# Designed miniproteins, single chains, continued (5): the designs that were tried, part 77

Each design is a single chain, and the fold is of that chain. pLDDT is the mean over its residues in the fold that is shown.

## One batch from the design tools (miniprotein)

Design m18836
Fold by ESMFold2-Fast:
Structure m18836 (fold): chain A 68 residues (1-68)
Amino acid sequence: MKEELVEYLEKNIKDEELRKEAIEKATELLEEAKRAEEEGDLSRAAALETAAKLVVIGAILEDELKQK
């Protein structure tokens, strides 16, 4: 999942700075989600995974809006 997410961001975000920030933030959230899941906090893990997906979507939308 993490590798696929990074590859997706690299293909879909043209702005280098935005891409870098999105990859770093999404990766951090996914690592926190994995730790929460390992601790048995499935609700927190799900919330963190959702947050990571929203970071990805937000970065793609922000990149598209800048290409006006």
Scores: mean pLDDT 78

Design m18837
Fold by ESMFold2-Fast:
Structure m18837 (fold): chain A 64 residues (1-64)
Amino acid sequence: SAEEQRQRVLQEAFRRVNEAVDEMERLLAEGKVTPEEAERLLGLRHQEIAEETGRRLAEIDAEA
């Protein structure tokens, strides 16, 4: 169903966001990025995930 496909897309988006946060926390702990750099990079990654997720949801809705 379209609802099941939407749930899978959203679950994948949440997983990707969590992975990005975990990676950035690791880089911060290792001193490889500053807090400001981490915030910027996470913002860009969140925007990318949101745009991809929005496109996939729109495709599901168009097929329903």
Scores: mean pLDDT 85

Design m18838
Fold by ESMFold2-Fast:
Structure m18838 (fold): chain A 109 residues (1-109)
Amino acid sequence: MERAEEAGRRAAEAGKEGGGEGAARAAEAAARGAAEAAKAAEDKAKGAGAAAGAAGAAWMAERYAKQGNEEMAAREAEAAARAMAAAGEAGGEKGAEAAERAAEEAEEA
């Protein structure tokens, strides 16, 4: 259902606020959510792949934020949010719940 997609959208919007530092924090929250959602995935390889993608995007977001490249930091935060949504979908209802919690953390970042 649309819960994981909505959580991804919320996390991506949060990454657009607070400049590069805000984007990096939102991406980190999305990566943590993707890792939790992946634990619930029936397809462990698909869930792990999505979680790894979110972690990579978060790392890049932090790197761009430190360089003062707010535009690229925000784009990587959006990539982390999309990977979190994919992990949430793979995790079913529990994955969607993990994605929703991560979106709340991103909005607080």
Scores: mean pLDDT 80

Design m18839
Fold by ESMFold2-Fast:
Structure m18839 (fold): chain A 61 residues (1-61)
Amino acid sequence: DEVIKLAEELGLEIPKELAEELAKALDYDKQKIRDALLLMKETGVSIETMLAYLKREKAEP
């Protein structure tokens, strides 16, 4: 819900399912979610790439 709003503010189109996965990966931290979405906008990486990166970082510990 809030991830979709933040994505819309940044001009990003993200499916609800992937938006929920992003929120879960970032523990529903609004600041981290905003930073991740902003990074996607600035770098042009896809939501799938961002999720793969976040999941890799969490799995490594």
Scores: mean pLDDT 75

Design m18840
Fold by ESMFold2-Fast:
Structure m18840 (fold): chain A 67 residues (1-67)
Amino acid sequence: DLKDKKRKELEEILKKNPSLSDEEVDILRKGLLAELMLNDPSLKLDKEELEELKKFLKEKEEILKKL
């Protein structure tokens, strides 16, 4: 299950980076979920949905860049 893989990915990031704040953890969680949704070929996303998901993905990438 891709959702389970993303949950484990988040747990691994948290284990390696225990200094992350609760806010940063929430951003990472949302970004990982957005990445999963953007890479799902069965989802028919409109422009607004794509923009929201891309925003969450970008916020996740900015946090990961600091690590």
Scores: mean pLDDT 78

Design m18841
Fold by ESMFold2-Fast:
Structure m18841 (fold): chain A 66 residues (1-66)
Amino acid sequence: SQEELDREVAVALAEIHAAIAKRMAKQGKYDEAIEFLKSAIERFKDYPEAVKILEETLKELEEMKK
């Protein structure tokens, strides 16, 4: 169904966003990476699995910044 495809696409996009944020963090751009993930969480808020991926990555980056 379209709804199932939309969920799968949201998860794939969340994984891509997580990878981008982790790359930014490796470049020392922690604040930019954190804001990028927060924006993505709001964008994907209707997709719980996508939000979970982004929130787990956000937690990792917040820990790494310290």
Scores: mean pLDDT 86

Design m18842
Fold by ESMFold2-Fast:
Structure m18842 (fold): chain A 82 residues (1-82)
Amino acid sequence: MKKLEELKKKNEEEKKKLLEKAKEAGLSEEELKELEEEAEIAEKLQLINLKEELNILDEKDKEILEEIKKKALEKAEEEKKK
């Protein structure tokens, strides 16, 4: 899919710029890892949303979405405990 390839390329460039900016701002190694993970999750969500718009969402994409939701719920529960 041409749109999916274009989105992946742009996401990779944006992620590189985000990390470079964060390093220039003096963020710690730990903070940089968190930004990397957030960017990867955002990229996966964008790809799934685009696939849904194109009506090509498959079972693997649904499993990835459920995994992301599960991780978000776990993070929300950790937030409440603190």
Scores: mean pLDDT 72

Design m18843
Fold by ESMFold2-Fast:
Structure m18843 (fold): chain A 68 residues (1-68)
Amino acid sequence: MEEYIEAIEETLRKMLLYAGVPEDEAERIVKEAREALRRFYETGDPEALRKLSEIIHEAQELLDAKEA
């Protein structure tokens, strides 16, 4: 579990930094994603998984903005 969470955290962080997001903001987004994933594993709440999906989509939007 921890290893899986860290893998997602690391991937998301790299994408955000590559997009030019400041490290402080990238850390905030990564923390939100990690918390959502942890909550899903601990409670099974599908809303936590939805939140994670939204965070990943927002990161993709930031990458698109960088390319534009």
Scores: mean pLDDT 75

Design m18844
Fold by ESMFold2-Fast:
Structure m18844 (fold): chain A 88 residues (1-88)
Amino acid sequence: LEARALELAERLAAEVAAPEPDLAEAAELEAELVEALRELLAEDPERAKRVAARAVALAARAALSRDISPEEAEDARAALAKAEALLA
């Protein structure tokens, strides 16, 4: 379950970082990731928090690799900082 959640997080981040992201595919990957994290949260809440933090960090870095608005970049940096704090 954990390995699946991390794989989904990496695939979602790769899709977000793509030059022409498939938003429908990204939405499906996000939905699958949320379900995997929900299952993991029921089994091991501490592990689920760490996997979720890693997923957020991956997504934020992917978003920051794109030409996004200053507001979106600020939100992504804030999310990344919070996720990195949870992983420390």
Scores: mean pLDDT 77

Design m18845
Fold by ESMFold2-Fast:
Structure m18845 (fold): chain A 67 residues (1-67)
Amino acid sequence: AIKATVTAGGSTGEGNVVESRGNTVVIEGPDGARSVYTVTAVSGNTAVATFSGATATITTEKPVELK
């Protein structure tokens, strides 16, 4: 599994990338909660994404395979 850290506003959470397709990333948290992010920009292992109008930064252990 690809580990991910999601930072939004002043909060940071950890999870796993469970799905990655096109501009969409699904991240599952330690509690089993799943969040769907729309990726707007990618730089190496870091992606800028949106969730319900909020901006989030996603950092993965491996480079983001979204294109």
Scores: mean pLDDT 75

Design m18846
Fold by ESMFold2-Fast:
Structure m18846 (fold): chain A 59 residues (1-59)
Amino acid sequence: SLVDQAKALMFEAGRALEAGDYKKAVELLREAARLLEQAGQTVGAEEVRLLADEVERKS
């Protein structure tokens, strides 16, 4: 499902953050948010977008 794909991307984003690859983490989080929006998970998509913005500001 789109939700399961989004969760997999969020898990990969966590690994990218652990490796210090902030650019990749932001990219993965933005893709996850897009999939959540397509799945009708509007609140979840917004939360993930805010997280991506936060990571981008820190890098």
Scores: mean pLDDT 88

Design m18847
Fold by ESMFold2-Fast:
Structure m18847 (fold): chain A 92 residues (1-92)
Amino acid sequence: MSPEEALRELVLAAAELVREAAAALDLPPDVRERLLALAEAAREAAEAGDLERAARLAIAALDELAAASPDPEHRANLATLRATIEALLAAA
C-alpha cells in the first residue's frame, strides 16, 4: 500500500470513528455538531484527493474528541491514531 493510499484509508477510518463516537457519547450539542462537521469535512477532502486537508481535518476531529473523552485509554488510542496520521502525512 502506498503512503498516500494508507493515509486516505486511515483518514476515512478516523472520520467514521469520530462520527460514531459523536453519536454514542453524551456530548454537549455544540461539541457534537463540531465533531460531525470535522468528520464530514475530512471525509469529503479525502474523497476529493486533498489528503493534506483531509489529514489536518481528521487530526482536528481526533483532538476535539480526545478533549471531550473522560476515558484515559480512549484518549491514548486517539493519540496513537493521530500520531499515525501525522507520520503518514509526512511520508506522503
Scores: mean pLDDT 84

Design m18848
Fold by ESMFold2-Fast:
Structure m18848 (fold): chain A 65 residues (1-65)
Amino acid sequence: LGEEANKLHDEGRYKEAAELYKEAAEKSKDPILKAIYYEAAAASYELAGDLEKAKEARKKAEEEL
């Protein structure tokens, strides 16, 4: 999931990348890895212009730490 999300991000498909990063975070059992994926989702949402979803993803990343 994380690798697939990275590919979508590199292709400029930021909303789809953000959704896969979010899914990777939700399926991860490691809080640090969850935080990393939520931060990646936030960055991808921001690049897609979805600032509200970016803020929510950053909040989830902080809640994992």
Scores: mean pLDDT 80

Design m18849
Fold by ESMFold2-Fast:
Structure m18849 (fold): chain A 66 residues (1-66)
Amino acid sequence: EKEKKELEEKAEEARKRGEEDEKRLLEAAEEKKEDPSVESALLAMGKATRSAYEIIVERYEKKKEE
């Protein structure tokens, strides 16, 4: 039971951190909108960061179900 709760907490933390990191990169892109190359790079990093955290969340959720 405790191990399942810990995995659930880690999954939720990963979801929240992914959203926060994506938001932070989107805000940085907005501040750098005068440089299109930097803006595009930050937007791409935000998308990649969210996808990476989604994979981490899926791993924790799968582990919790076992």
Scores: mean pLDDT 77

Design m18850
Fold by ESMFold2-Fast:
Structure m18850 (fold): chain A 60 residues (1-60)
Amino acid sequence: HMTEEQGELEFRLNLYEIVLGAERFAAEISKNPQVRADNLASARDAEAEIEKLREEIEKL
């Protein structure tokens, strides 16, 4: 059974996965090296949040 807490974590996980994909795509299409670096940094931040959320879900 999915608890309310688990549902919230799964929802947030899906949102961060979308953000990760969007940031990676933005980095790929950007012609500015500085903008690319910023988008890749944001992608790494999203990856870290995804890892934390997955760990929290595993503990439920």
Scores: mean pLDDT 82

Design m18851
Fold by ESMFold2-Fast:
Structure m18851 (fold): chain A 78 residues (1-78)
Amino acid sequence: MKEIEELLKELERHLELAARAESLEELLEHARKAEEKAKEILKLAETLPEEEKKKAINKALEIIAKYAPAIEANLARL
């Protein structure tokens, strides 16, 4: 679980940086890194019991949902 918690923090960091990016290149770089962290979370979640797996995936989705509107707004401005 602690390893997934670290990946969740890295996911949030890259999504926040994408939302604040001042160029399309910077936004896409951080979006790509966030996608990589999301994939790593999914792979690790597969090793967990079902309830912990669901919680890990749900936390990742909540973080993505939190930042998605800001990233979309930033992309539209660039």
Scores: mean pLDDT 86

Design m18852
Fold by ESMFold2-Fast:
Structure m18852 (fold): chain A 83 residues (1-83)
Amino acid sequence: MEEVAEKAYRLARELALKVGASEEAAEEVGRLAGEAARAYLEGDEKKAAELSLKALRLMAETAKDPEMSKKLKETLEEDEKAA
């Protein structure tokens, strides 16, 4: 059970990165996919469907709005500047 959820997490995260997602967005997509797989295996089909939809939506937003993802990442990295 856990192993299947972790595999779903890894695959979803890798796919998100390949379509141009930031590392943070890819982590969230992976996390949602892993939780969806776990919910499905536990018999919570409604929760699995909701989490799967959230993961898909986040991935689609990242692919279609790359400038928004880039601007957010730039802002976060700028907070770490000092030198």
Scores: mean pLDDT 71

Design m18853
Fold by ESMFold2-Fast:
Structure m18853 (fold): chain A 73 residues (1-73)
Amino acid sequence: MIEEKKEAIEKAIEDIEKVIKELWESLSEEEKKKAVEQAEAALKKAKEFEDIPELKPLIEELKKKVEELKSLL
């Protein structure tokens, strides 16, 4: 169960990184806003597990990626 949560958080980080580096300039304003909303939703879900020590560093990494994505909006 913890491994599945870890993989989900890592996937979310990868997806956000891809949007920032490869897709951002090609997205419409609506698509950019949706990407931010999806990233924030993933972070909120991950924060439910922030009391798990092994996942805390990944959740902080996800938070940083979400903040980076939002700064582009």
Scores: mean pLDDT 82

Design m18854
Fold by ESMFold2-Fast:
Structure m18854 (fold): chain A 98 residues (1-98)
Amino acid sequence: EAKELVLKAAELVLKAARIMLKEAKTKEEILRAIALILEAIGLIIEAKLAKNEEELRKIARRVIELAREIVKTTTNPEAKALAEEAIALAEKALALLE
């Protein structure tokens, strides 16, 4: 349950980052979007390989940090909504983890 929520949250972050890349017009915007995509892919892999609740808590916190950065920087309402949903799912995962 908690692991599935973390995976879904990371996947939503990846989807938001891909929208940001599609909308990117400057080199700085492109590089930022690519960095977010790579970080999100890393978090998905880490979540799939997570062996204990402590690792999942750490990954969930990183997903929240990344999603908050997307909310702060994106002008795209769809990307913002996806990132906000990712925060909610990751926070729910943290609540399920003791």
Scores: mean pLDDT 88

Design m18855
Fold by ESMFold2-Fast:
Structure m18855 (fold): chain A 75 residues (1-75)
Amino acid sequence: MTAEELLEQLLGKARLTAERARALGASEAEVEALLARLEELARRAAEAYARGDWERMEELAREAERLAEEALAAL
């Protein structure tokens, strides 16, 4: 897997989370804020992967998953 492929996969997951948040009644401002945070984590994870820092990539991916779970649970 390339860093570009990883980024595409993580951005896809971020968009899916944003769609679910909107479906659960989140405002557009809340959806945009959540998406922006998830996209930033995705970019940082892909950068870590490109450097061969797999531990940091896994940490950032887990942080994104936790953020998504917490955001959806709050709706």
Scores: mean pLDDT 85

Design m18856
Fold by ESMFold2-Fast:
Structure m18856 (fold): chain A 80 residues (1-80)
Amino acid sequence: SLEEELEKLKKESQELADEVSDLIINDAPKEEILEQLKKLKEQGEKLLEVAKELNDEETAELAELWIENTEKAIEAVKKR
């Protein structure tokens, strides 16, 4: 169901965010951090799509915030 997909996407997004945090803390290569941030953004976009299909406005707003924060992180890493 879409509800099950939404919960799966939330879990996968958190796991990707944790991986990105680990890479940043360990000062991993810029390219590796950017690759993981790109994956996180793609997951956020998918989460937004499913949330909109379910008319879940709260989750859609959260997904938009995650996408915006991920884009800011990408720009910050690019300036390293």
Scores: mean pLDDT 82

Design m18857
Fold by ESMFold2-Fast:
Order: C-alpha cells, then sequence, then structure tokens
Structure m18857 (fold): chain A 90 residues (1-90)
C-alpha cells in the first residue's frame, strides 16, 4: 500500500541519517588520504540518498514510489557494507 511504502521510506531515511553520522565519525578517525577520501565519498552518497528518499516521499504514483524505494534500499545496503569495511580499516 502507499502508506506502507511511505513508512518504509521514512524508516530508510532515518537509517541513512544515522549512517551519515557514523561516516562523519569515521572521517574524524581517518588518518591517511585513502581512508579520508572513502569517508568523504560515503558522506556525499548518503546526502544524495537522503535527498532521493525525501523526493520519493513526495511521489503520488504508487509504482514510481515502489521503484524508488527498491533503488534506495539497494544503495543503502551497499553503503552499509562500505562503512563496515572502512570501520575495520580504522
Amino acid sequence: SLEELKEELEKLEKEAEELKKEALELLKKSENKDDILRAIGLILRLIGLIEDIRLALKEKDVKVMEKKLKRAKAELKIIKKEIEELKKRL
């Protein structure tokens, strides 16, 4: 339903905001150029993802919202893995 899709998008937005805070803390702990650039890249991707989720929440078409939710979930899953990899390096 449209209501369930909105609830999932709102939950996803909240999760992306928490991951952005985590990526900012990893940036503060990064000492070498490669780790700094990885952290900055993750922060920028999360900013873009949060904006995409907010735009998806304004959609009126259920099928368009569902497609955007699926893409956002996939991207967040990738970002989570990259954050965990960076955490192991620091």
Scores: mean pLDDT 88

Design m18858
Fold by ESMFold2-Fast:
Structure m18858 (fold): chain A 97 residues (1-97)
Amino acid sequence: SAKTVIALTLGLAAMEDKQIAYQIAERLLPLVDEEYQKKLKEALEKNATGQEIGNIIIEAVLNLSDDRAIAAAEAVLPLLPEEYQKRLRAAIEVLRK
């Protein structure tokens, strides 16, 4: 699904670059459900790897409604490398219907 593409795009970007992982996590904190806010805060506090943060991001986004997943994707879009931005924009448009 388009939501899965959004989740995996954000997660992969985080797994490939720890600095991007931390920037995505910080921006997603107010946009995800309370359970994932707690997991992301704990990961940031313990200096977690990009892989750990990426996995939390994937689960967090998959558990959002379509509208909230779009809002999350749009919020983090400017933080991503151009190739990921292109994939993310395409997925957002499909999910928007």
Scores: mean pLDDT 88

Design m18859
Fold by ESMFold2-Fast:
Structure m18859 (fold): chain A 90 residues (1-90)
Amino acid sequence: EVEEIAREALRILESVAPSGEITVQIRRLRELLKNGGSVEELIELVREAIADLRVYRGLFSKLNPETAERLDEAIERLEELLERLEELEE
């Protein structure tokens, strides 16, 4: 169910949204939930979110280890969602 996965991704991103780039991805997910979108679009958004969160996790490991741990949790959860989305495509 694409809408359920998109909603879960949105919840994950909102829980760790410390920067503008993550905010853009949250906005895109909200648009997907309102207007509909393809599984392919959602996969692209989730992959981009994972990549961005990995960069921020690296930065926060030096600045705030607690935030880095929260980002690790979010990345793991998003990777699980990505796996489910890829199964829906195949």
Scores: mean pLDDT 76

Design m18860
Fold by ESMFold2-Fast:
Structure m18860 (fold): chain A 66 residues (1-66)
Amino acid sequence: MTFRVTVSGTAAQFAAVALALMGVPGAEVTADGENTLRVVMEGDEASAREARRIAEGTPGVTVEEV
């Protein structure tokens, strides 16, 4: 499963979201622009759900499934 995460905020907020997502098992987090992260989840449903929860729970963050 792949998500595009867009952060409408400060550089510190972007870094915090990236670090939180990198802490999720099976998450491959790559910068896809100045304010956008590409998150690829290795086929673990629980980890994919947790990554999405972290991103959606962050103020100023938009999550799009791609």
Scores: mean pLDDT 77

Design m18861
Fold by ESMFold2-Fast:
Structure m18861 (fold): chain A 60 residues (1-60)
Amino acid sequence: KEEEFNELIDRAVQAAEEGRFDEARKLLTKAGEIADSLSQEAKIRVVGAEMLLVGYEIER
């Protein structure tokens, strides 16, 4: 599950970088569901990725 979580985060960041924000949000939602069963560190990583996504959206 942790490996799947890491892949979802990486794919979400890649999608955001490519301008696919809807796909990135879906991937982050899936990662968040997994994070709840992993650790507090995983939850912090999801929040960090969400903040990064917002940054990409604002910068176009």
Scores: mean pLDDT 76

Design m18862
Fold by ESMFold2-Fast:
Structure m18862 (fold): chain A 69 residues (1-69)
Amino acid sequence: SAEEEELKELVEELKAKGIEAAKAGDEFTVGVYEVALASLRVSSRNAGLEEVARKADEALAELAAAAEA
């Protein structure tokens, strides 16, 4: 669906911005994108958009790894 594809694109955009913030050492901005991705994961799962929720989960893991590096 168009909604599902738009949300998948949003997950990728939020992940990319979060990772760039992590590389810059901007912990506050990393936290903003973590909250946004976590919110999308919960909302997508509640709506039955399992692929979007899965992508958000993967994005959160990648962002956490980048922030620890």
Scores: mean pLDDT 87

Design m18863
Fold by ESMFold2-Fast:
Order: C-alpha cells, then sequence, then structure tokens
Structure m18863 (fold): chain A 60 residues (1-60)
C-alpha cells in the first residue's frame, strides 16, 4: 500500500542519515544489517538515492 511504502521510505531516509553522519561503527553496522535482511528497504533506499541524484542534476 502507499502507507506501507511511505513508512519504508521514512525508515530508509533515517538509515541514509546514519550512514552519512554517524561515526559509531556499531550503529552503522546495525543499519547495514537491517538493509541486508529487508529487500523492500533496500529498494526504498535505492529509489531515494536515485531521486536525490536526479534532483541534484535538475538544480545544477
Amino acid sequence: SMEERKELRERAEKILEVLRNSTDPEEIQKVIDEVKQNPELLEALTEIVRERLRAQRAAA
């Protein structure tokens, strides 16, 4: 559903924030493991990255 998709995207955005800003190896490993065990979350994360790259290109 659209609501489930939105929740996955929100979680993926938080994971990307951890990967960009965290210096804690344990925290980084936890989010990596979460993505590895959830293919839907990996898809949502990939889509967010692609969207951000497209937005950056449009803004340039």
Scores: mean pLDDT 80

Design m18866
Fold by ESMFold2-Fast:
Structure m18866 (fold): chain A 60 residues (1-60)
Amino acid sequence: MADLEQRIARLKAEGEESLKKGIEYIKKHNPDATEEQIELFKKVHESLLDFEIARLRAEA
């Protein structure tokens, strides 16, 4: 269980960094991207992270 918690913590930390870089990438390639689109991207990213964590727990 401790190993799983450590993996989840690392996944969350890497997810935050990936999200920041992803937003920058979107703005570079889509300068017309709206704030609403960026917010939607954040929500989708958070939902996917939650599902990945749930999947990781299910595999344990």
Scores: mean pLDDT 79

Design m18867
Fold by ESMFold2-Fast:
Structure m18867 (fold): chain A 86 residues (1-86)
Amino acid sequence: MEYSAEELRKEAEELEEKAERLEEEAERLRREAQELLEKHPDDKEAQEKARELLLEAEILEGLAGIYRGLAELLRRKAEEKEREAE
C-alpha cells in the first residue's frame, strides 16, 4: 500500500507537469484580460469579460499551487524512504 521512493517521485513529476499546464493557461487568460482592458478601456462588456478571465486565472493558479504543494510533499516522502533504505 505504501509507494516506493521512485513511485513517489514519478507521482510528484506528474503533479508538477499538471501544475505547469495550469500556470500556462492562467498566464494566457491574464494576457487576454489585459488586452481586452487595453483595447476597450471604457467598454463595460469587455471589463466584465476581463474580470471573468482574471477569476478563472486565479482559480487555475490556486489549483497549480495545490499540485505543487502535493508534489513537494511526495518528494519529501521519497527522500525519507531513501534514508530508511540506507
Scores: mean pLDDT 83

Design m18868
Fold by ESMFold2-Fast:
Structure m18868 (fold): chain A 66 residues (1-66)
Amino acid sequence: IAEADGLTPEQLRAEIEHYRELLAKYDAESEAFKAAGDKTGYQRAAVNSVAARLLLAYYEDLLAEL
């Protein structure tokens, strides 16, 4: 199943780790923007956080189906 996406299990784990880090980064950025009153920055970070969460779930699902 992972092979059909062109990624090895090692590459899938690397993508999962990458998106976990990215999600933590965007969460920290959204809190910083919220504290600063930067609504535009907060909104952008929140959208990026949602995208990272969806991609994390996608790669976790692919790895689980191996």
Scores: mean pLDDT 78

Design m18869
Fold by ESMFold2-Fast:
Structure m18869 (fold): chain A 58 residues (1-58)
Amino acid sequence: SMEDAYEAGFAAGRNAALAGVSLEEGLKKIEKGARESGFSEEEIEALLKGAEEGYKSA
């Protein structure tokens, strides 16, 4: 679901920030992984929104 995608993105984005990965690099890796896993475009959009917010929360 889009809610699950957002929450997964939030956790991934936060972890990227804590690992010292740039926002741009983190988002590219997260998007690539989601596409390879068969996420829909709507789920990818929610995932990336979550990831950006998660990154900024760290």
Scores: mean pLDDT 86

Design m18870
Fold by ESMFold2-Fast:
Structure m18870 (fold): chain A 58 residues (1-58)
Amino acid sequence: MGKSISELSPQEITQLAMDLYAKDPRATSFSLEASDSLANTSYELLEDGTLHVTLGTK
């Protein structure tokens, strides 16, 4: 709770996701998706080690 992802630009969020998977060995890959129906960004670590990031572009 010490950070706000919504205040970051999409490029900074992509960089943060790369940093997270490099620091967290549970994340062996990640996928990025843009959504016009969302105003904010969400992320989820899946059980198979994929970090799924949805960028809000609304």
Scores: mean pLDDT 61

Design m18871
Fold by ESMFold2-Fast:
Formats: sequence, structure tokens, C-alpha cells
Structure m18871 (fold): chain A 81 residues (1-81)
Amino acid sequence: GFVGVVVSAPEHEGLEEKLIQAVREAGGELLSLKKTEINGVPAYQIVARTDKDPVEVLEEIKKRVEELGAEVLASGASVLL
């Protein structure tokens, strides 16, 4: 399955690495991480694949990124390949 999140956080050193680690520790395999901007606010678009339940992996990613001080702006999980 696939999971996608768009997260916003104040920029700081190591933020991108922390976001990548959050995905991996949640059981996601990172496919894409893109820095973007939403209404002038820095944001990251993250897409990952998982062999686990995509809904559970998505909820774990959301929990971990929120613990880093990031806000989840959009998210989705797909049980299809």
C-alpha cells in the first residue's frame, strides 16, 4: 500500500532527516520527499510505500511528525498497490 502526507513545520537543521526517519520508523519505505510551499509556509510532501496496513502506518507517521512539532495539512492512505 501507499501513504502520503503533507506536513508544515518551522525550518530547522535536521528537519528533513527527522521526517525521513519518522517515515522509516513508522514502517514506511520513502518513495518521495519534496519541499514545497503552501500560502507562504514551508511544507514537505511525503510519499511512502508499506507492506503493513497503510492506515496504521499513516497514523504512526502523523504521530511521529507531530512529536517533531510539524502540522499535518493533508494525508491519505491506499490499500491498493
Scores: mean pLDDT 81

Design m18872
Fold by ESMFold2-Fast:
Structure m18872 (fold): chain A 66 residues (1-66)
Amino acid sequence: EARALVREILDALAAGAAAWADGSQAGRDALAAEGARIGAALDALRALGVSPEEIAALMAEVAAER
C-alpha cells in the first residue's frame, strides 16, 4: 500500500516533468492534474501513519533502477 503510493508519486513526478517539457496548454493542464495526484498520495500516506523515514526508504527502493 505505502509502496504503491510512493510509486504513484514517482510516476506523477515523471509525467509532470514530461508535461512541463511539452509546454502546451494541454501540458499545463496535465501538470496540474499530476500535482493533484501527488497531493492525494501524500495525504493517503499521512492517513496511514507512514513515518518520514519509511517514506524516504520506500522512495529510494522504488527509484532504484539498477
Scores: mean pLDDT 77

